# Designed miniproteins, single chains: the designs that were tried, part 26

Each design is a single chain, and the fold is of that chain. pLDDT is the mean over its residues in the fold that is shown.

## One batch from the design tools (miniprotein)

Design m942
Fold by ESMFold2-Fast:
Formats: C-alpha cells, structure tokens, sequence
Structure m942 (fold): chain A 90 residues (1-90)
C-alpha cells in the first residue's frame, strides 16, 4: 500500500492557502496557478481519498469563480487546506 506523503499533503494545503488569498484579492490567474499546484501535490501524495476531495473542491472553486463569487471560492480553498493539514498530521 502506498502511504500518503505528509510533505505533499502539507504542500497542497499551503498552495490552497495561497489560492484562497489570491481569490480574496480577485487575482484569478494566480489562484489558478496555486490550485493546479495543489492538485499536482495531492496526486503526488498517493492518497485516493485526497485526490477525490481535491477534484471535487477544484470543480466548486471553478464554478464560484465563473459566477464571480470569489469569497465563496476562497472559502472552499481554505476548507481544502484545513482537511489536507489535518490528514498530514495523521
């Protein structure tokens, strides 16, 4: 069984925190770079549940961004960061 990489999970969490900050500032381009980085780091963790959560979260972030709801998109990114940080500690 591939053990999830705590470093990759922490990295993904950090990327989502940066994405949330960019979204709150209306900086969609920077937020997109950070969400892509978070997705790649989540994939590198080898955790199938994390990969699924990140895919779902990224879809919701994209939906809110397309609707101009940057604050809601940032809330999703912050929630994903919290989940990833908790999982990295276990």
Amino acid sequence: MIEPSPEALRGAAGAYRDAAKALKEGNVREASIYTVAAMLLAAASGDEEVIRLVREGDRKIDEYVQNGDFDKAAEIAEELADILERRARE
Scores: mean pLDDT 82

Design m943
Fold by ESMFold2-Fast:
Structure m943 (fold): chain A 116 residues (1-116)
Amino acid sequence: MLELTESGGGTVAEGGSLTLTSTFSVAAEDIANASWWRERPTGPALGVASLGSKTTYAPEVAGRATISWDAANNTFTLNLSDLRREDTAVYYNVVSAVVDGKPQLAFGEGVTLTVV
Protein backbone atom coordinates (compact mmCIF):
# COMPACT_ATOMS: atom_id res chain seq x y z
CA MET A 1 0.00 0.00 0.00
CA LEU A 2 1.28 3.48 -0.85
CA GLU A 3 2.30 5.42 2.30
CA LEU A 4 4.08 8.78 2.63
CA THR A 5 6.32 10.07 5.46
CA GLU A 6 6.97 13.82 5.36
CA SER A 7 9.47 16.04 7.17
CA GLY A 8 11.14 19.45 7.05
CA GLY A 9 8.54 21.99 8.26
CA GLY A 10 9.22 24.76 10.76
CA THR A 11 9.57 28.51 11.30
CA VAL A 12 11.94 30.33 8.90
CA ALA A 13 12.87 34.00 8.49
CA GLU A 14 11.75 35.89 5.35
CA GLY A 15 14.44 35.52 2.66
CA GLY A 16 15.54 32.14 4.05
CA SER A 17 15.24 28.65 2.57
CA LEU A 18 13.60 25.34 3.51
CA THR A 19 13.68 21.72 2.32
CA LEU A 20 10.60 19.47 2.52
CA THR A 21 11.07 15.72 2.11
CA SER A 22 8.62 12.86 1.49
CA THR A 23 9.52 9.14 1.52
CA PHE A 24 7.20 6.68 -0.27
CA SER A 25 6.64 3.00 0.58
CA VAL A 26 6.28 1.43 -2.93
CA ALA A 27 8.84 0.58 -5.63
CA ALA A 28 10.02 3.66 -7.56
CA GLU A 29 8.97 2.09 -10.90
CA ASP A 30 5.35 1.96 -9.63
CA ILE A 31 5.20 5.77 -9.16
CA ALA A 32 3.15 7.57 -11.84
CA ASN A 33 3.24 11.17 -10.54
CA ALA A 34 4.23 13.23 -7.51
CA SER A 35 3.35 16.81 -6.63
CA TRP A 36 3.61 19.24 -3.72
CA TRP A 37 0.52 21.21 -2.69
CA ARG A 38 -0.05 23.90 -0.08
CA GLU A 39 -2.99 25.23 1.88
CA ARG A 40 -2.50 28.78 3.16
CA PRO A 41 -4.33 30.08 6.31
CA THR A 42 -6.69 31.90 3.88
CA GLY A 43 -7.71 30.52 0.49
CA PRO A 44 -7.88 27.15 -1.29
CA ALA A 45 -5.34 24.34 -1.54
CA LEU A 46 -3.05 25.08 -4.52
CA GLY A 47 -0.47 23.08 -6.45
CA VAL A 48 3.11 24.26 -5.96
CA ALA A 49 5.27 21.85 -8.00
CA SER A 50 4.73 18.64 -9.97
CA LEU A 51 7.10 15.91 -11.09
CA GLY A 52 6.01 13.32 -13.68
CA SER A 53 6.65 13.15 -17.41
CA LYS A 54 7.27 16.95 -17.17
CA THR A 55 8.30 19.11 -14.20
CA THR A 56 6.04 22.13 -13.52
CA TYR A 57 6.04 24.96 -10.96
CA ALA A 58 3.29 27.38 -9.89
CA PRO A 59 4.01 31.00 -11.03
CA GLU A 60 4.21 32.13 -7.37
CA VAL A 61 7.27 29.90 -6.73
CA ALA A 62 8.85 29.64 -10.22
CA GLY A 63 12.58 30.39 -9.92
CA ARG A 64 12.48 29.84 -6.11
CA ALA A 65 11.38 26.18 -5.99
CA THR A 66 13.06 22.94 -7.04
CA ILE A 67 11.32 19.57 -6.96
CA SER A 68 13.52 16.47 -7.18
CA TRP A 69 13.22 12.69 -7.00
CA ASP A 70 15.70 10.14 -5.63
CA ALA A 71 14.40 6.79 -6.92
CA ALA A 72 17.20 4.84 -5.15
CA ASN A 73 16.02 6.15 -1.75
CA ASN A 74 12.26 6.42 -2.54
CA THR A 75 12.30 10.17 -1.75
CA PHE A 76 10.68 13.32 -3.17
CA THR A 77 12.14 16.69 -2.13
CA LEU A 78 10.89 20.26 -2.48
CA ASN A 79 13.44 23.06 -1.93
CA LEU A 80 12.06 26.57 -1.44
CA SER A 81 14.36 29.62 -1.41
CA ASP A 82 13.85 33.40 -1.03
CA LEU A 83 10.93 32.67 1.32
CA ARG A 84 8.11 35.22 1.61
CA ARG A 85 5.40 35.63 4.24
CA GLU A 86 2.85 34.39 1.67
CA ASP A 87 4.71 31.02 1.61
CA THR A 88 3.26 30.38 5.12
CA ALA A 89 1.10 27.28 4.62
CA VAL A 90 0.64 23.58 5.32
CA TYR A 91 2.55 21.70 2.59
CA TYR A 92 1.68 18.14 1.60
CA ASN A 93 2.97 15.64 -0.92
CA VAL A 94 0.49 13.94 -3.29
CA VAL A 95 1.68 10.75 -5.01
CA SER A 96 -0.02 8.46 -7.51
CA ALA A 97 1.19 4.94 -8.28
CA VAL A 98 0.06 1.74 -10.01
CA VAL A 99 0.60 -1.26 -7.72
CA ASP A 100 -0.42 -4.75 -8.85
CA GLY A 101 -2.28 -3.15 -11.79
CA LYS A 102 -4.39 -0.94 -9.48
CA PRO A 103 -4.17 2.88 -9.26
CA GLN A 104 -3.33 4.24 -5.80
CA LEU A 105 -3.34 7.84 -4.57
CA ALA A 106 -1.79 8.99 -1.29
CA PHE A 107 -1.79 12.34 0.47
CA GLY A 108 0.83 13.24 3.06
CA GLU A 109 -0.49 14.42 6.42
CA GLY A 110 1.13 17.82 5.90
CA VAL A 111 4.04 19.82 7.30
CA THR A 112 3.66 23.44 8.42
CA LEU A 113 5.93 26.22 7.17
CA THR A 114 5.71 29.59 8.96
CA VAL A 115 7.63 32.54 7.48
CA VAL A 116 8.28 35.41 9.93
Scores: mean pLDDT 80

Design m944
Fold by ESMFold2-Fast:
Structure m944 (fold): chain A 61 residues (1-61)
Amino acid sequence: MSEKLKELNEALKKGIDAVEKGDYETAASYFEKAAQIAEELGDTITAENLRALAERYRSKA
């Protein structure tokens, strides 16, 4: 597995953990990081979806 894909999965796990704890600012930050990694991997659709998710959680913080 590429290092970038591993970093993407780690950012997603940390974002989900933050959501479960009610830490929406931290969750938004990790989902934004995951979006940047997805874009670098060439997955523009996943990157756009993750950016939308980050904005959604930032709005709840």
Scores: mean pLDDT 83

Design m945
Fold by ESMFold2-Fast:
Structure m945 (fold): chain A 57 residues (1-57)
Amino acid sequence: MLARVVADGFGGGEKELRLRAGERVEVLEELPDGNVVARVLSTGEIVTLGRSALEPL
């Protein structure tokens, strides 16, 4: 599933990644804590971020 970041957010995990609003990601997995595992399309990096920070495309 493709999604767009709708606000600046923080990714969970060993590294907190701040994503800028407008960034496009591919959602790979939805986690039971309300976070998602996603691939950032511009960099190819895998991040974990809050589902509420994403708008489905």
Scores: mean pLDDT 69

Design m946
Fold by ESMFold2-Fast:
Structure m946 (fold): chain A 70 residues (1-70)
Amino acid sequence: MKVVGQDGSEKELEVKPTTTVHDIAKEINDSLVQPRVLLEVNGKSYLLKPTTPVSKAGITPNDTVKVFGQ
C-alpha cells in the first residue's frame, strides 16, 4: 500500500490484518496522530481514531492513502 503525506512524501507500507490508522500515519508523522487521523482514499475522506484497523475503514493493500494532520 502506498502512503502519501501532505508534503508529497511517499512510503510503501505492508498491510497486515492488525495494521491500524496509527501505523499508516506513523510512516509520515506520528507526532500529529492524536486524537484522530484524517485519511483520503480514492477520493473519500475518513476521520478515524488511531486505533482503528485499516480493514474496518475499507482500505485495501492496493489503495493509495493520503494522510493529513488534524
Scores: mean pLDDT 69

Design m947
Fold by ESMFold2-Fast:
Structure m947 (fold): chain A 68 residues (1-68)
Amino acid sequence: SHMVKEEVEKILEEAEKEATRLYLQGDYEGARKVYTEGLEKAIELAKDDPELKEKLEKRKERFIENLS
C-alpha cells in the first residue's frame, strides 16, 4: 500500500543518514550494520507486499555483494 511504501522510504532514509554519519566518522562497520538493519526492518514491514519485499531483498543482496 502507499502508506507501507512511505514508511519503508522513511526507514531507509533514516538508516542512510545514520550510516553516512558513521561512515564519515570512520566507523565503517557501524555504518554497514545500521544500513543492513534498516533494510531488514523495511523488508519485515513490506511482508504483505510481495513486489516491494522482493525489491528490498534484491537491494539487500546487491549491497552485500558490493561489499565482497
Scores: mean pLDDT 81

Design m948
Fold by ESMFold2-Fast:
Structure m948 (fold): chain A 76 residues (1-76)
Amino acid sequence: SDELRRVARELEEAGLSDAAEHVREALRLYERGDYQGAVQHLAQAAFSLLPHVDELSEVYDRIVAIAAQLSNLAFG
C-alpha cells in the first residue's frame, strides 16, 4: 500500500535501515498475497523500533495498526 511505502521512507530517513527493509519486505509479501509473511515482517520492524519508540511513536503505531489489519485479513 502507499502507507507502507511512506513508512519505509520515513524509517530510512531516520537512519533505521533494518526497520525500513522489514517494511519494504512486508509490502512485497502483501503484493504477492502473503499476508502472514507481511505481518511477520511488520512485527520485526516494530520490534526493531522499540529502543526508539519515544521519538517514533507515530510510526510505531502505524506499523502496529497495519499489522493488525493484515492479521485480520489473513485469519478472519
Scores: mean pLDDT 82

Design m949
Fold by ESMFold2-Fast:
Structure m949 (fold): chain A 72 residues (1-72)
Amino acid sequence: AIEEAKKALENGDITKAIQAIVRAVRELDLTPEERKEIMKLIIEAGVAYSRGDFEKAKENIKKALELLEKAR
């Protein structure tokens, strides 16, 4: 899941990266606070992507991935 999200991000596939992170959040034993923070970043990434702001979308995905890796 995390590895899939990293590959999608490297390939510029924002939609696949978001989907992979959502799967990782469901599969990992995260605290409610960690889950909320990651999901907030993913929602913000999706909104940025829909507005054509690919740099903001990628930035928020990277932050979500960092939180997922720390929560392992």
Scores: mean pLDDT 80

Design m950
Fold by ESMFold2-Fast:
Structure m950 (fold): chain A 66 residues (1-66)
Amino acid sequence: SKLKEAEEYRAKALAYEEAGDLEKAREYLLKANSLLLGIPEETLRNMTDEQKLALVEEQRKKVTVT
């Protein structure tokens, strides 16, 4: 499940953040977002915050039962 894989990457990001390894924390957060949005990490890195937020919102709509 993409949701479970993303959750695992977010958990790793949090663990690295707690350890003070902010670089690895950001890498794992990017991997989680890449999985949720279905967009390559490099493409996602080059997007604006507004574009990233819009994609997160679209992904939420696809996961929500409607």
Scores: mean pLDDT 72

Design m951
Fold by ESMFold2-Fast:
Structure m951 (fold): chain A 114 residues (1-114)
Amino acid sequence: YIGEAARALAAGDYEKAVEYANKAIEQFKDDPLKQAIAYMLKGRAYLKLGDYEKAVEAFEKAVELASQDPRALGVKATAYELLAEAYKKLGDEEKANIWREKADSYRAQADAEA
């Protein structure tokens, strides 16, 4: 369902992207990383729909799940990047800047380990 969610998002079918992301979250209950990716897709769909509060909730969950895997530095960086974008859309530039700095830190760590 992750592939279906990503394809729906790319096609501009944001409601369908949320539906497939929810199915992926249920499918990957034992895989925090894949659940984090599914939550990021769900949040991105909500960003496109203009539901910035739901986007923040989805990205916060993605960060929480990605934090369970120390190998997931790149996924963590992406989740914080998306969280910063959602807060910027809400007009909360202070929180957007905090999460952007966090994203940059994890991105640098991921790049150093590559």
Scores: mean pLDDT 82

Design m952
Fold by ESMFold2-Fast:
Structure m952 (fold): chain A 114 residues (1-114)
Amino acid sequence: NEELIEYWKKHREERYERLEEEVRKKMEEMAKELGVSVEEFEELLRRGDPRAQELFLRKVVSTLNRFANEVHEEMLKAGIISEEEIEENNEAFIKDLMEKANLSEEEARRIVNA
C-alpha cells in the first residue's frame, strides 16, 4: 500500500521515537521471561538463539502491529484507507506470520489482534 509507505515516511521521526521506547520495554519483558539480563538477551539475538528469536518476533510483532493499527486509524480518519483494506492487510499479516514465523493460525491471529 503506497499511501501507507508515504504516510510512514512523512511521520517517521515521531513514530520511531515512540516505537523505540515500546520496543525497549518489550526487550526488558523478554529478558525477564528467559531469566537473563537485557544485555544477555541482546547477545542471544545476535548469536541467533532460536528461543530468543521466536520470543522477539512474537513480542516485537505485537508492538509493530499496534503501531500499524495507529497509522491505519489515522489514515481511515483522513479517508486514505477503508476498513476493508485494514482487514485485508491484517489477514495478509496473519498468513505471513504463519509461513515465516512457524506460528499456528490461532497464535498468529492472537498476535495481530493484540
Scores: mean pLDDT 70

Design m953
Fold by ESMFold2-Fast:
Structure m953 (fold): chain A 57 residues (1-57)
Amino acid sequence: QNAADQAATDLRLGKYYLEKGDYEKAIEYFQRAIDLDPSNTEAKKLLEEAKKKLEEA
């Protein structure tokens, strides 16, 4: 087990919750993925998207 593998799992969970419309959970998992792997540009972009969707939901 390493941080990169855990970050990938958190990223997948964030995407799952984003698709379900659970933006608060999506933000939580994307933030965790970034904390574990700060170089993950995809997670950063998805975090911004989830925050925007939460504000407009």
Scores: mean pLDDT 82

Design m954
Fold by ESMFold2-Fast:
Structure m954 (fold): chain A 70 residues (1-70)
Amino acid sequence: MGPSLTAEEAREEAERILELLKRGDYEGAQELAREVAERLGIELPENPSVEEARTLARTLLAGAAASAAR
């Protein structure tokens, strides 16, 4: 049934990933990105890069914004 995260949860996780990146916690951001991707059924590399973690967060924010706009 449905996506594993609501639009609100996806936004919160995305903001958390971006906050970790802003704080310089790159390992934490990468680990959280992997956990979020797993919950959404998105395949990420075993060791996602900082840029891949940022891209996932941006994608989640865009998806949440699209859901909230309707």
Scores: mean pLDDT 75

Design m955
Fold by ESMFold2-Fast:
Structure m955 (fold): chain A 76 residues (1-76)
Amino acid sequence: MAAEGERLRAEIRELRARFAELTATLVAKDASPEQVRLLAKAGAYISQAERALKAGDFERAREYLEEARRLLEEAE
């Protein structure tokens, strides 16, 4: 459990960094309304993953991180 929690925490940090970089790049460079919506959804899923991880719900945290990663890929 501890090792899995650390892995999920590292993945959350990775996705948060990617979210910040994509937001700065895409929004500042005339991002489409669709890209902005995808970024907003990705951010919400990252926040939900952090909450699930704090609650010890590693399954839900993984599901939220998977959705966040997919949305960030679509936003690019």
Scores: mean pLDDT 82

Design m956
Fold by ESMFold2-Fast:
Structure m956 (fold): chain A 74 residues (1-74)
Amino acid sequence: SHHLEEEIERLEKELQTASPEDRAELLYRLGLAYEEAGDLRKALLYYQLLIKEFPDSPYAEEARRRAAELVERL
């Protein structure tokens, strides 16, 4: 929907200027938003970036579970 596309654009813009503290959450939210949009490859990309950059984040744990599920579907 237009609302989802607007939210993705907003999150991508926020990610470009985000502090390290905010980056893990933004990467996770982008993964979720792309997954909701049906762009599973982009969702996987953002989850993988989160896992690589912030492996010990609570967001990374959930991103690992979601990424594993997406790999099985691709």
Scores: mean pLDDT 85

Design m957
Fold by ESMFold2-Fast:
Structure m957 (fold): chain A 82 residues (1-82)
Amino acid sequence: SNAEKEKKREKFEISLDIGVLLLNAAVERVIARRDLEQGGSPEVEARLKEIDERIEKLLKAEQYVNEGKFDEAKKLIEEVRK
């Protein structure tokens, strides 16, 4: 049905957004960890904490998508993009 097709499309679009944001956060985390190894600072530690919090929100958004809670997932994605 058309309704099932729309739900499938929305799920894929949200899942893709989460995947891209998670990949970006993972890359940033690798860079931040390297900076920490080269003589980290409170600023580097704060950056790592922000990245970890962002990853936690994205994983929660993925869980909401799996539960069909698309609006809740989108809200977390918007918070990550700020």
Scores: mean pLDDT 88

Design m958
Fold by ESMFold2-Fast:
Structure m958 (fold): chain A 74 residues (1-74)
Amino acid sequence: SKRDEAIELMGRGDEALRRGDYETAIEHYEEAARLAEDDPGLKARALENLAKAYEKAGDLEKAKEYREKAQQAR
């Protein structure tokens, strides 16, 4: 299911983020958010993780943008 795929991608994103591979984490979280489009809670979590990955990468503008999107995803 899309939900199971999104959860799997978030796990891969978490692993990449832990390794300091921020570009890979961003790609996985972006895909997870896309797959979670119709699941407000999961989408919000994916968008928050995406914001965190952008912060770690030094892109504070994108981090703020995705945190705002996460807050609106319900």
Scores: mean pLDDT 88

Design m959
Fold by ESMFold2-Fast:
Structure m959 (fold): chain A 80 residues (1-80)
Amino acid sequence: ELVPLSPEEQALLAEADRAIQAGDFARAEALARRLAATGDPRAEALALLALARVAAARGDLERARELFERAREVAEAAGL
C-alpha cells in the first residue's frame, strides 16, 4: 500500500540505526535530522523515533517520551 522509502532515506535510516548501536549518538542525531529534512512524513516519523531512542539511551526519559508522542502524531497525520 505505502510506497517504500527512497534509497537515500533508507541509507540515512540504516546509518542512523548503526550509529545508535555503536553508541555514536551525535552521528545518530545528525543522520536523523537529515532524514527528517527530506520532507517525507514517514521519514520524519522514523527520524523522531531515532531521536527518541538516542534520548532514552542517554537517560533523558522525558525527552524520549515527547519524541515518541511526536512520531505517533506525524504518523497519524500522514495516515500511517
Scores: mean pLDDT 81

Design m960
Fold by ESMFold2-Fast:
Formats: structure tokens, sequence, C-alpha cells
Structure m960 (fold): chain A 64 residues (1-64)
């Protein structure tokens, strides 16, 4: 899976997680996405942080 594919899947999953529980922290979202995609938390975190505008748009507080 490419970084672009991981990012697209991560954003989709983050939107689902925020919809189900808006109080989830960024760290918890990263952890759950990493588990679902079978990739490292570090990789998911980096890709989401690099795309913070998209993350903020779906209601996740990316940089706190």
Amino acid sequence: MSDEEILERALELAAELVRENPSLSFDEIVRRIAEKLGVSEEKVRRLLEENGERVDRIGVRALT
C-alpha cells in the first residue's frame, strides 16, 4: 500500500471514528487507524499531520 493509499484510507477511517465518537483524541484516532490498516502509528500520524487541513476539515483536532 502506497503512502497516498494509506492517507486516503486513514482519512476515511478518521471521518468514521469522529462520526461515531467526536470526543476521540488525535492519538486514539491514529492508534485505531494504524490497527485497522496494519501499518505503524508513526506512519499514520506523519501522513495525517502532513495533511492537517484535511484532518481539521473532518473535525479532528490534529495539532493539540
Scores: mean pLDDT 74

Design m961
Fold by ESMFold2-Fast:
Structure m961 (fold): chain A 116 residues (1-116)
Amino acid sequence: HMEEKQRRLEKVRELFAEARERILQALDSGNLDEVIKALVEFAERLEKELGMSVDEAIQLAREAGHERLADLLRAMKEIKENYGKDKEKTLEAASRAVEIVLEERNRQADADMAAR
């Protein structure tokens, strides 16, 4: 059902907005471990609050044309899979997530400037 898919996507975007805020705060403090924790918590909240796997969220975001959200969810999945097992892969995935969050912030700033 398209209406249900849209509502689920909106909830994913709300959780992403909270994760984005925490990531930006952690970056301002220079704390990559807090970035990783924020992304892990986002993955846990997808499963707990929405009953949605990360793979399902990735597919939903891609179907809706939200490619950047899908890229962030893929990075988050890699963090979840490698956290406590492979530090290098966890840091690489965290770096990609940071780039996505910073790109979205910069696009919002550019859009606000263009609207003036």
Scores: mean pLDDT 77

Design m962
Fold by ESMFold2-Fast:
Structure m962 (fold): chain A 69 residues (1-69)
Amino acid sequence: MSPEYEAALDLLFDALVSSGMSEAEAQAYVDRMRREGASVDDIRAEISRLVREGAVPSEEAVRKYAAAV
């Protein structure tokens, strides 16, 4: 899979966990989006929504995403 796509999913996982999801639930959510063929734009929209709702992704996840896009 593309590095950009994987980095976007990693950032989404981190945003979901910071929003209060367990790691297992966040991983299941990410795996579902991957299986359903969600686009990078769909993933970005979801991350933006979570951040507006108070999610704070880690600096590490943000840096990995920035390096891949």
Scores: mean pLDDT 80

Design m963
Fold by ESMFold2-Fast:
Structure m963 (fold): chain A 103 residues (1-103)
Amino acid sequence: MELVEEAVERARAAGASLFIDPRLTKEELKEGLEYMLRDERHVEVDEEFAKQLAALDAAGGPDGLYLRYDPERNEFVGLMYRADSPEAREALREILRELLEKL
């Protein structure tokens, strides 16, 4: 998805890291972006994956996280971001808003 690749590159240029799973449907991506713009974490995980998230948080985990379980693939799909500064976070919010509007 070219719009997603553009958003990821713009985030990187602004001092943020943005990961968007290419397996997300358009509707799932829209939902994830809405959660990020509301500063809400959405995580549907089991106990084993919660342990991996705790390890990521200990290493300076993501500032924003949206994860859904995909029963058709028996795996988790989602998006996450990290921003190195308040300015990078604000730039990222604008990028996510524009991506949501273009979808």
Scores: mean pLDDT 72

Design m964
Fold by ESMFold2-Fast:
Structure m964 (fold): chain A 57 residues (1-57)
Amino acid sequence: MEAAKKGEEAAKAGKEAGTGAARAQSALDYSNAMKEALEKGDEEGAKKAGEAGMQAM
């Protein structure tokens, strides 16, 4: 792989994993919201929660 591509992927991984406790808390909140929505049969709510989680990460 080219060094430039490798650097870009590393920066992306660091951004997703490494912005601190706020990202971890956000991911947990959205994961729980999706689980609850799916358990109740609210598939639309689960999709929205998942999209919010991805946007936060």
Scores: mean pLDDT 62

Design m965
Fold by ESMFold2-Fast:
Structure m965 (fold): chain A 45 residues (1-45)
Amino acid sequence: KEIFEEIDKIVKEANEKIQSTTDPDEAARIADEAFRKIEELRRKA
């Protein structure tokens, strides 16, 4: 339960940051960090 909620939270936060940034390099970095966090949570599920 909490794992799915944490994944959803990471996705939403990353999307909001990407939409608010004007720097494509920063957007890519945010997406990569979110992806790594999600994969780490999936490995523990």
Scores: mean pLDDT 78

Design m966
Fold by ESMFold2-Fast:
Structure m966 (fold): chain A 80 residues (1-80)
Amino acid sequence: KIAEIVKALQETLEELISPEELEELWEKGDVEKLEEIAEKLLEKAREKLEELGVSEEEREELLKRLRESFEAAIEEARAK
């Protein structure tokens, strides 16, 4: 269940950006592009959670936690 969600999110991220490009954006602190990638990933995550039959309540909670994690990571990149 959770492992399938994590795998789907990883696959979606790889489709949006290569690991090398993501690392470069992180090193440069390009918060604008990191935010764009995070929003696209959250949109695809919502679709994947619906496909996997995750309840609306559980889906919204997971997406909220995922968004909070992305916001924290982006703030760390900005603070470099």
Scores: mean pLDDT 74

Design m967
Fold by ESMFold2-Fast:
Structure m967 (fold): chain A 77 residues (1-77)
Amino acid sequence: VEKAKELLKKAKEKYEEGLEALSGGKYEEAAKKFEEAAKLAKEAYELAKDTDPNLAGAALLLKEEAEYNAELAKKLL
């Protein structure tokens, strides 16, 4: 549970870095940060899915949002 919380926290940090890069027109950096966020969120989901459904749900949602924004950033390249 604790490791899943740490991974979700890191995923949120990478997602925020991606949003900052996106707002600054740094589309390659934004895509990379969103991909990193999605990977960390997926790991958090896998660890939490059997023990903490609320954490797993939050991680899954962040993964989906990060994947969506990564694709948007790639289209802006």
Scores: mean pLDDT 85

Design m968
Fold by ESMFold2-Fast:
Structure m968 (fold): chain A 93 residues (1-93)
Amino acid sequence: AAPRSSAPDEIRGEQVSGGKVERLELRRTANGLEGDIRAEGDAHVKGTAVVDGQEFEVEMKVTGSGELRIRDGRVEADGPIEVEFTRLPPLAP
């Protein structure tokens, strides 16, 4: 099965305010959204999401500190870290 993902093809952080975001790379794969997020302290991130080759503005709020790894539809967290998308690109259902 090749389910059509409504997730972005790629997300990149371009501006960080507050804490430190050491890594923020998310990409769509055959297994869904994959990537790594590492942050220290509360941060507000503005970036770019790529959906079907088009670039859209995205905003994220990172709370706490730690690392998130997203692989094969699974989210693995190391430390008290939470990520919330405050602005997302237009996604197909």
Scores: mean pLDDT 66

Design m969
Fold by ESMFold2-Fast:
Structure m969 (fold): chain A 109 residues (1-109)
Amino acid sequence: GSPVLELDLPAASDPLSPEEVAERIRRTMEKLAEYARSLGLPEIAELVRRIGDVAAELAKKDSPEARLFATDLVGRALQAVYRAHTDPEAALKELREALEEGEKFLKSL
């Protein structure tokens, strides 16, 4: 079977500070970007890295909506990278849309 990229997400029973959640998001997204680079997809890797930066900043906000959106951005990036082998153009479109939505939401806070 294909290797599964496991996300290092905090358990509900282990509350992390917003800064610790942001650091875990950065590490997860850096690994995802490295995986995309290993597939020869540098544009996807750069978008994943930028989404990771936005998601990490959202995770540090004292807003439940911002924290939920950070989790959604990570999930969308993961799904897009896994689909990129079959449809890299759709993956690029989804990542660009996720980044734009994330940046707009972050700027609105």
Scores: mean pLDDT 83

Design m970
Fold by ESMFold2-Fast:
Structure m970 (fold): chain A 70 residues (1-70)
Amino acid sequence: SEELLEEQRKKLSEETVEVSREVAEKLLEALARMLLEMGMPEELIEAALRGDAAAREEVSKFFGEQMKKE
């Protein structure tokens, strides 16, 4: 418990960039899986993750429509 927290702090202090990248990568992967489960095309998700503005707009539009239905 306490030991695990100290190890986490050490990694953040010594390898902050690497830890941040790993966390960001896992979050993006989880979001992509959620969008796929919502019925979004895989190609649009991939393009949006690469920074394609048009694909990002389509993803946002689809997500907004799903939120309104709920």
Scores: mean pLDDT 69

Design m971
Fold by ESMFold2-Fast:
Structure m971 (fold): chain A 99 residues (1-99)
Amino acid sequence: VLPLLDKAMEYLRKAREAARQGDIDEAIEYAKKAMEYIKEAIKAAKDNPEVVKALEEALKSVEKALEALKQGDIDEAILYLDTAIGYVGRAKMLAEKKS
């Protein structure tokens, strides 16, 4: 699961940077890629309910970030992306602890 979490984190950071630069289309693309890696990580971590719960919260935050990006609310989008980064980081720590 760790390589999927690393990819999710990479794309969340890219989405945040694109949003900060005002490139909404690029931010949406990176956020969607992060969502796919988070979904795959949830499937890979199904035997670890603590990791799954953290990733479900990350997924919810990315969905809210995408909604904010579509509305042009960059500050709100960045806050939700930062929240998602925090949850993916928690999932990574929990996965490393159980590995």
Scores: mean pLDDT 85

Design m972
Fold by ESMFold2-Fast:
Structure m972 (fold): chain A 68 residues (1-68)
Amino acid sequence: MSLRERAEEAVARLRAALDARAPVEELLALVGELLALQHEAEAAGDEATVRALSAALDELLARLEALL
């Protein structure tokens, strides 16, 4: 599976978890996974995946903040 595909799946999982009002521990674990993927994309020089993850994290962290 490509790094981009893994990033898209991780974003979809966090979005679904937020929609389902999953426990905060699960939400934080999914955020951690996205941050790890962003670092991996930066190391790989995959600027498109980095930009996509940064945009998704900005959106999803704002949603998470509204729940806390």
Scores: mean pLDDT 84

Design m973
Fold by ESMFold2-Fast:
Structure m973 (fold): chain A 65 residues (1-65)
Amino acid sequence: HMEEIFKKAEKELEELFKKGAPQDEINRLIVKYTNEALKLATNLDEMAEVSRRIAEIYKKAKEKA
């Protein structure tokens, strides 16, 4: 399920931001989960939703740190 991917991405991004991981490592994690979610997207609306959700998760994780 796509929501499981987003939950994992949020948790791992929060952990990376909290430990002060370099942007390169953060970017690799974002690419990994974006690609996993895009594999489940079947139309353009779902692809747009993946991009929107990943951006939202990044912003929230960064703000929590």
Scores: mean pLDDT 83

Design m974
Fold by ESMFold2-Fast:
Structure m974 (fold): chain A 71 residues (1-71)
Amino acid sequence: AAEAAETDALIEKYADKALEAVRQGNVMDAAAYVLGAITLYVTAKNAGIPVSPETVAKIDEAIAALNEAER
């Protein structure tokens, strides 16, 4: 469905921006993008919109990269 596909694309966009920010050493921007991705995921779950396993894996990757960068 279009709604699920649009949600996946938007979450992946935020997760990709977070990963790029981590690569650049910009931890504050990375944290903001990770928060954006998580907020979209929680909103989708509350609305009953399915999020793909690939999109969830991307969020997990971004969170792990941010946590490692904050050490």
Scores: mean pLDDT 82

Design m975
Fold by ESMFold2-Fast:
Structure m975 (fold): chain A 61 residues (1-61)
Amino acid sequence: TIKLPEEVKNLSDEEQDELLRRVLEWLAANPDASDEEVAAQVRAEAARILAETRKRREELA
């Protein structure tokens, strides 16, 4: 299996579910994507989710 980026390891179960949903939608639009391109997309979407969580944390502080 492809080694997951470090960003994915820091996601909660709910964040991982959202990541999977986003990546699956992207894969449906990009069926010819390589494993490396998929890994890059996973990293990008994980970073977006973490940024959204960071903003939410800021609003609760």
Scores: mean pLDDT 74

Design m976
Fold by ESMFold2-Fast:
Structure m976 (fold): chain A 74 residues (1-74)
Amino acid sequence: MLSEEQFEAEVLLALGEMYLAIGNVDEKRGNKEAAIEAYKKAIELYEQALAIDPSNTDARQALEEAKKRLEKLK
């Protein structure tokens, strides 16, 4: 069963995934500024999840993806 810390990390990961998806939609619609804001929020959430559970490979991969997408928009 998940510890309190693991549950918190999973919630942060899920929120990060939601913002990554929002950023992808905004990017496809040409809403560059909205996409940048969404990717920045996803990055912050993934970094918080990794601070709690640094071994989470899904969070690490998602963080790298969000950073790559943000770099392409700058």
Scores: mean pLDDT 83

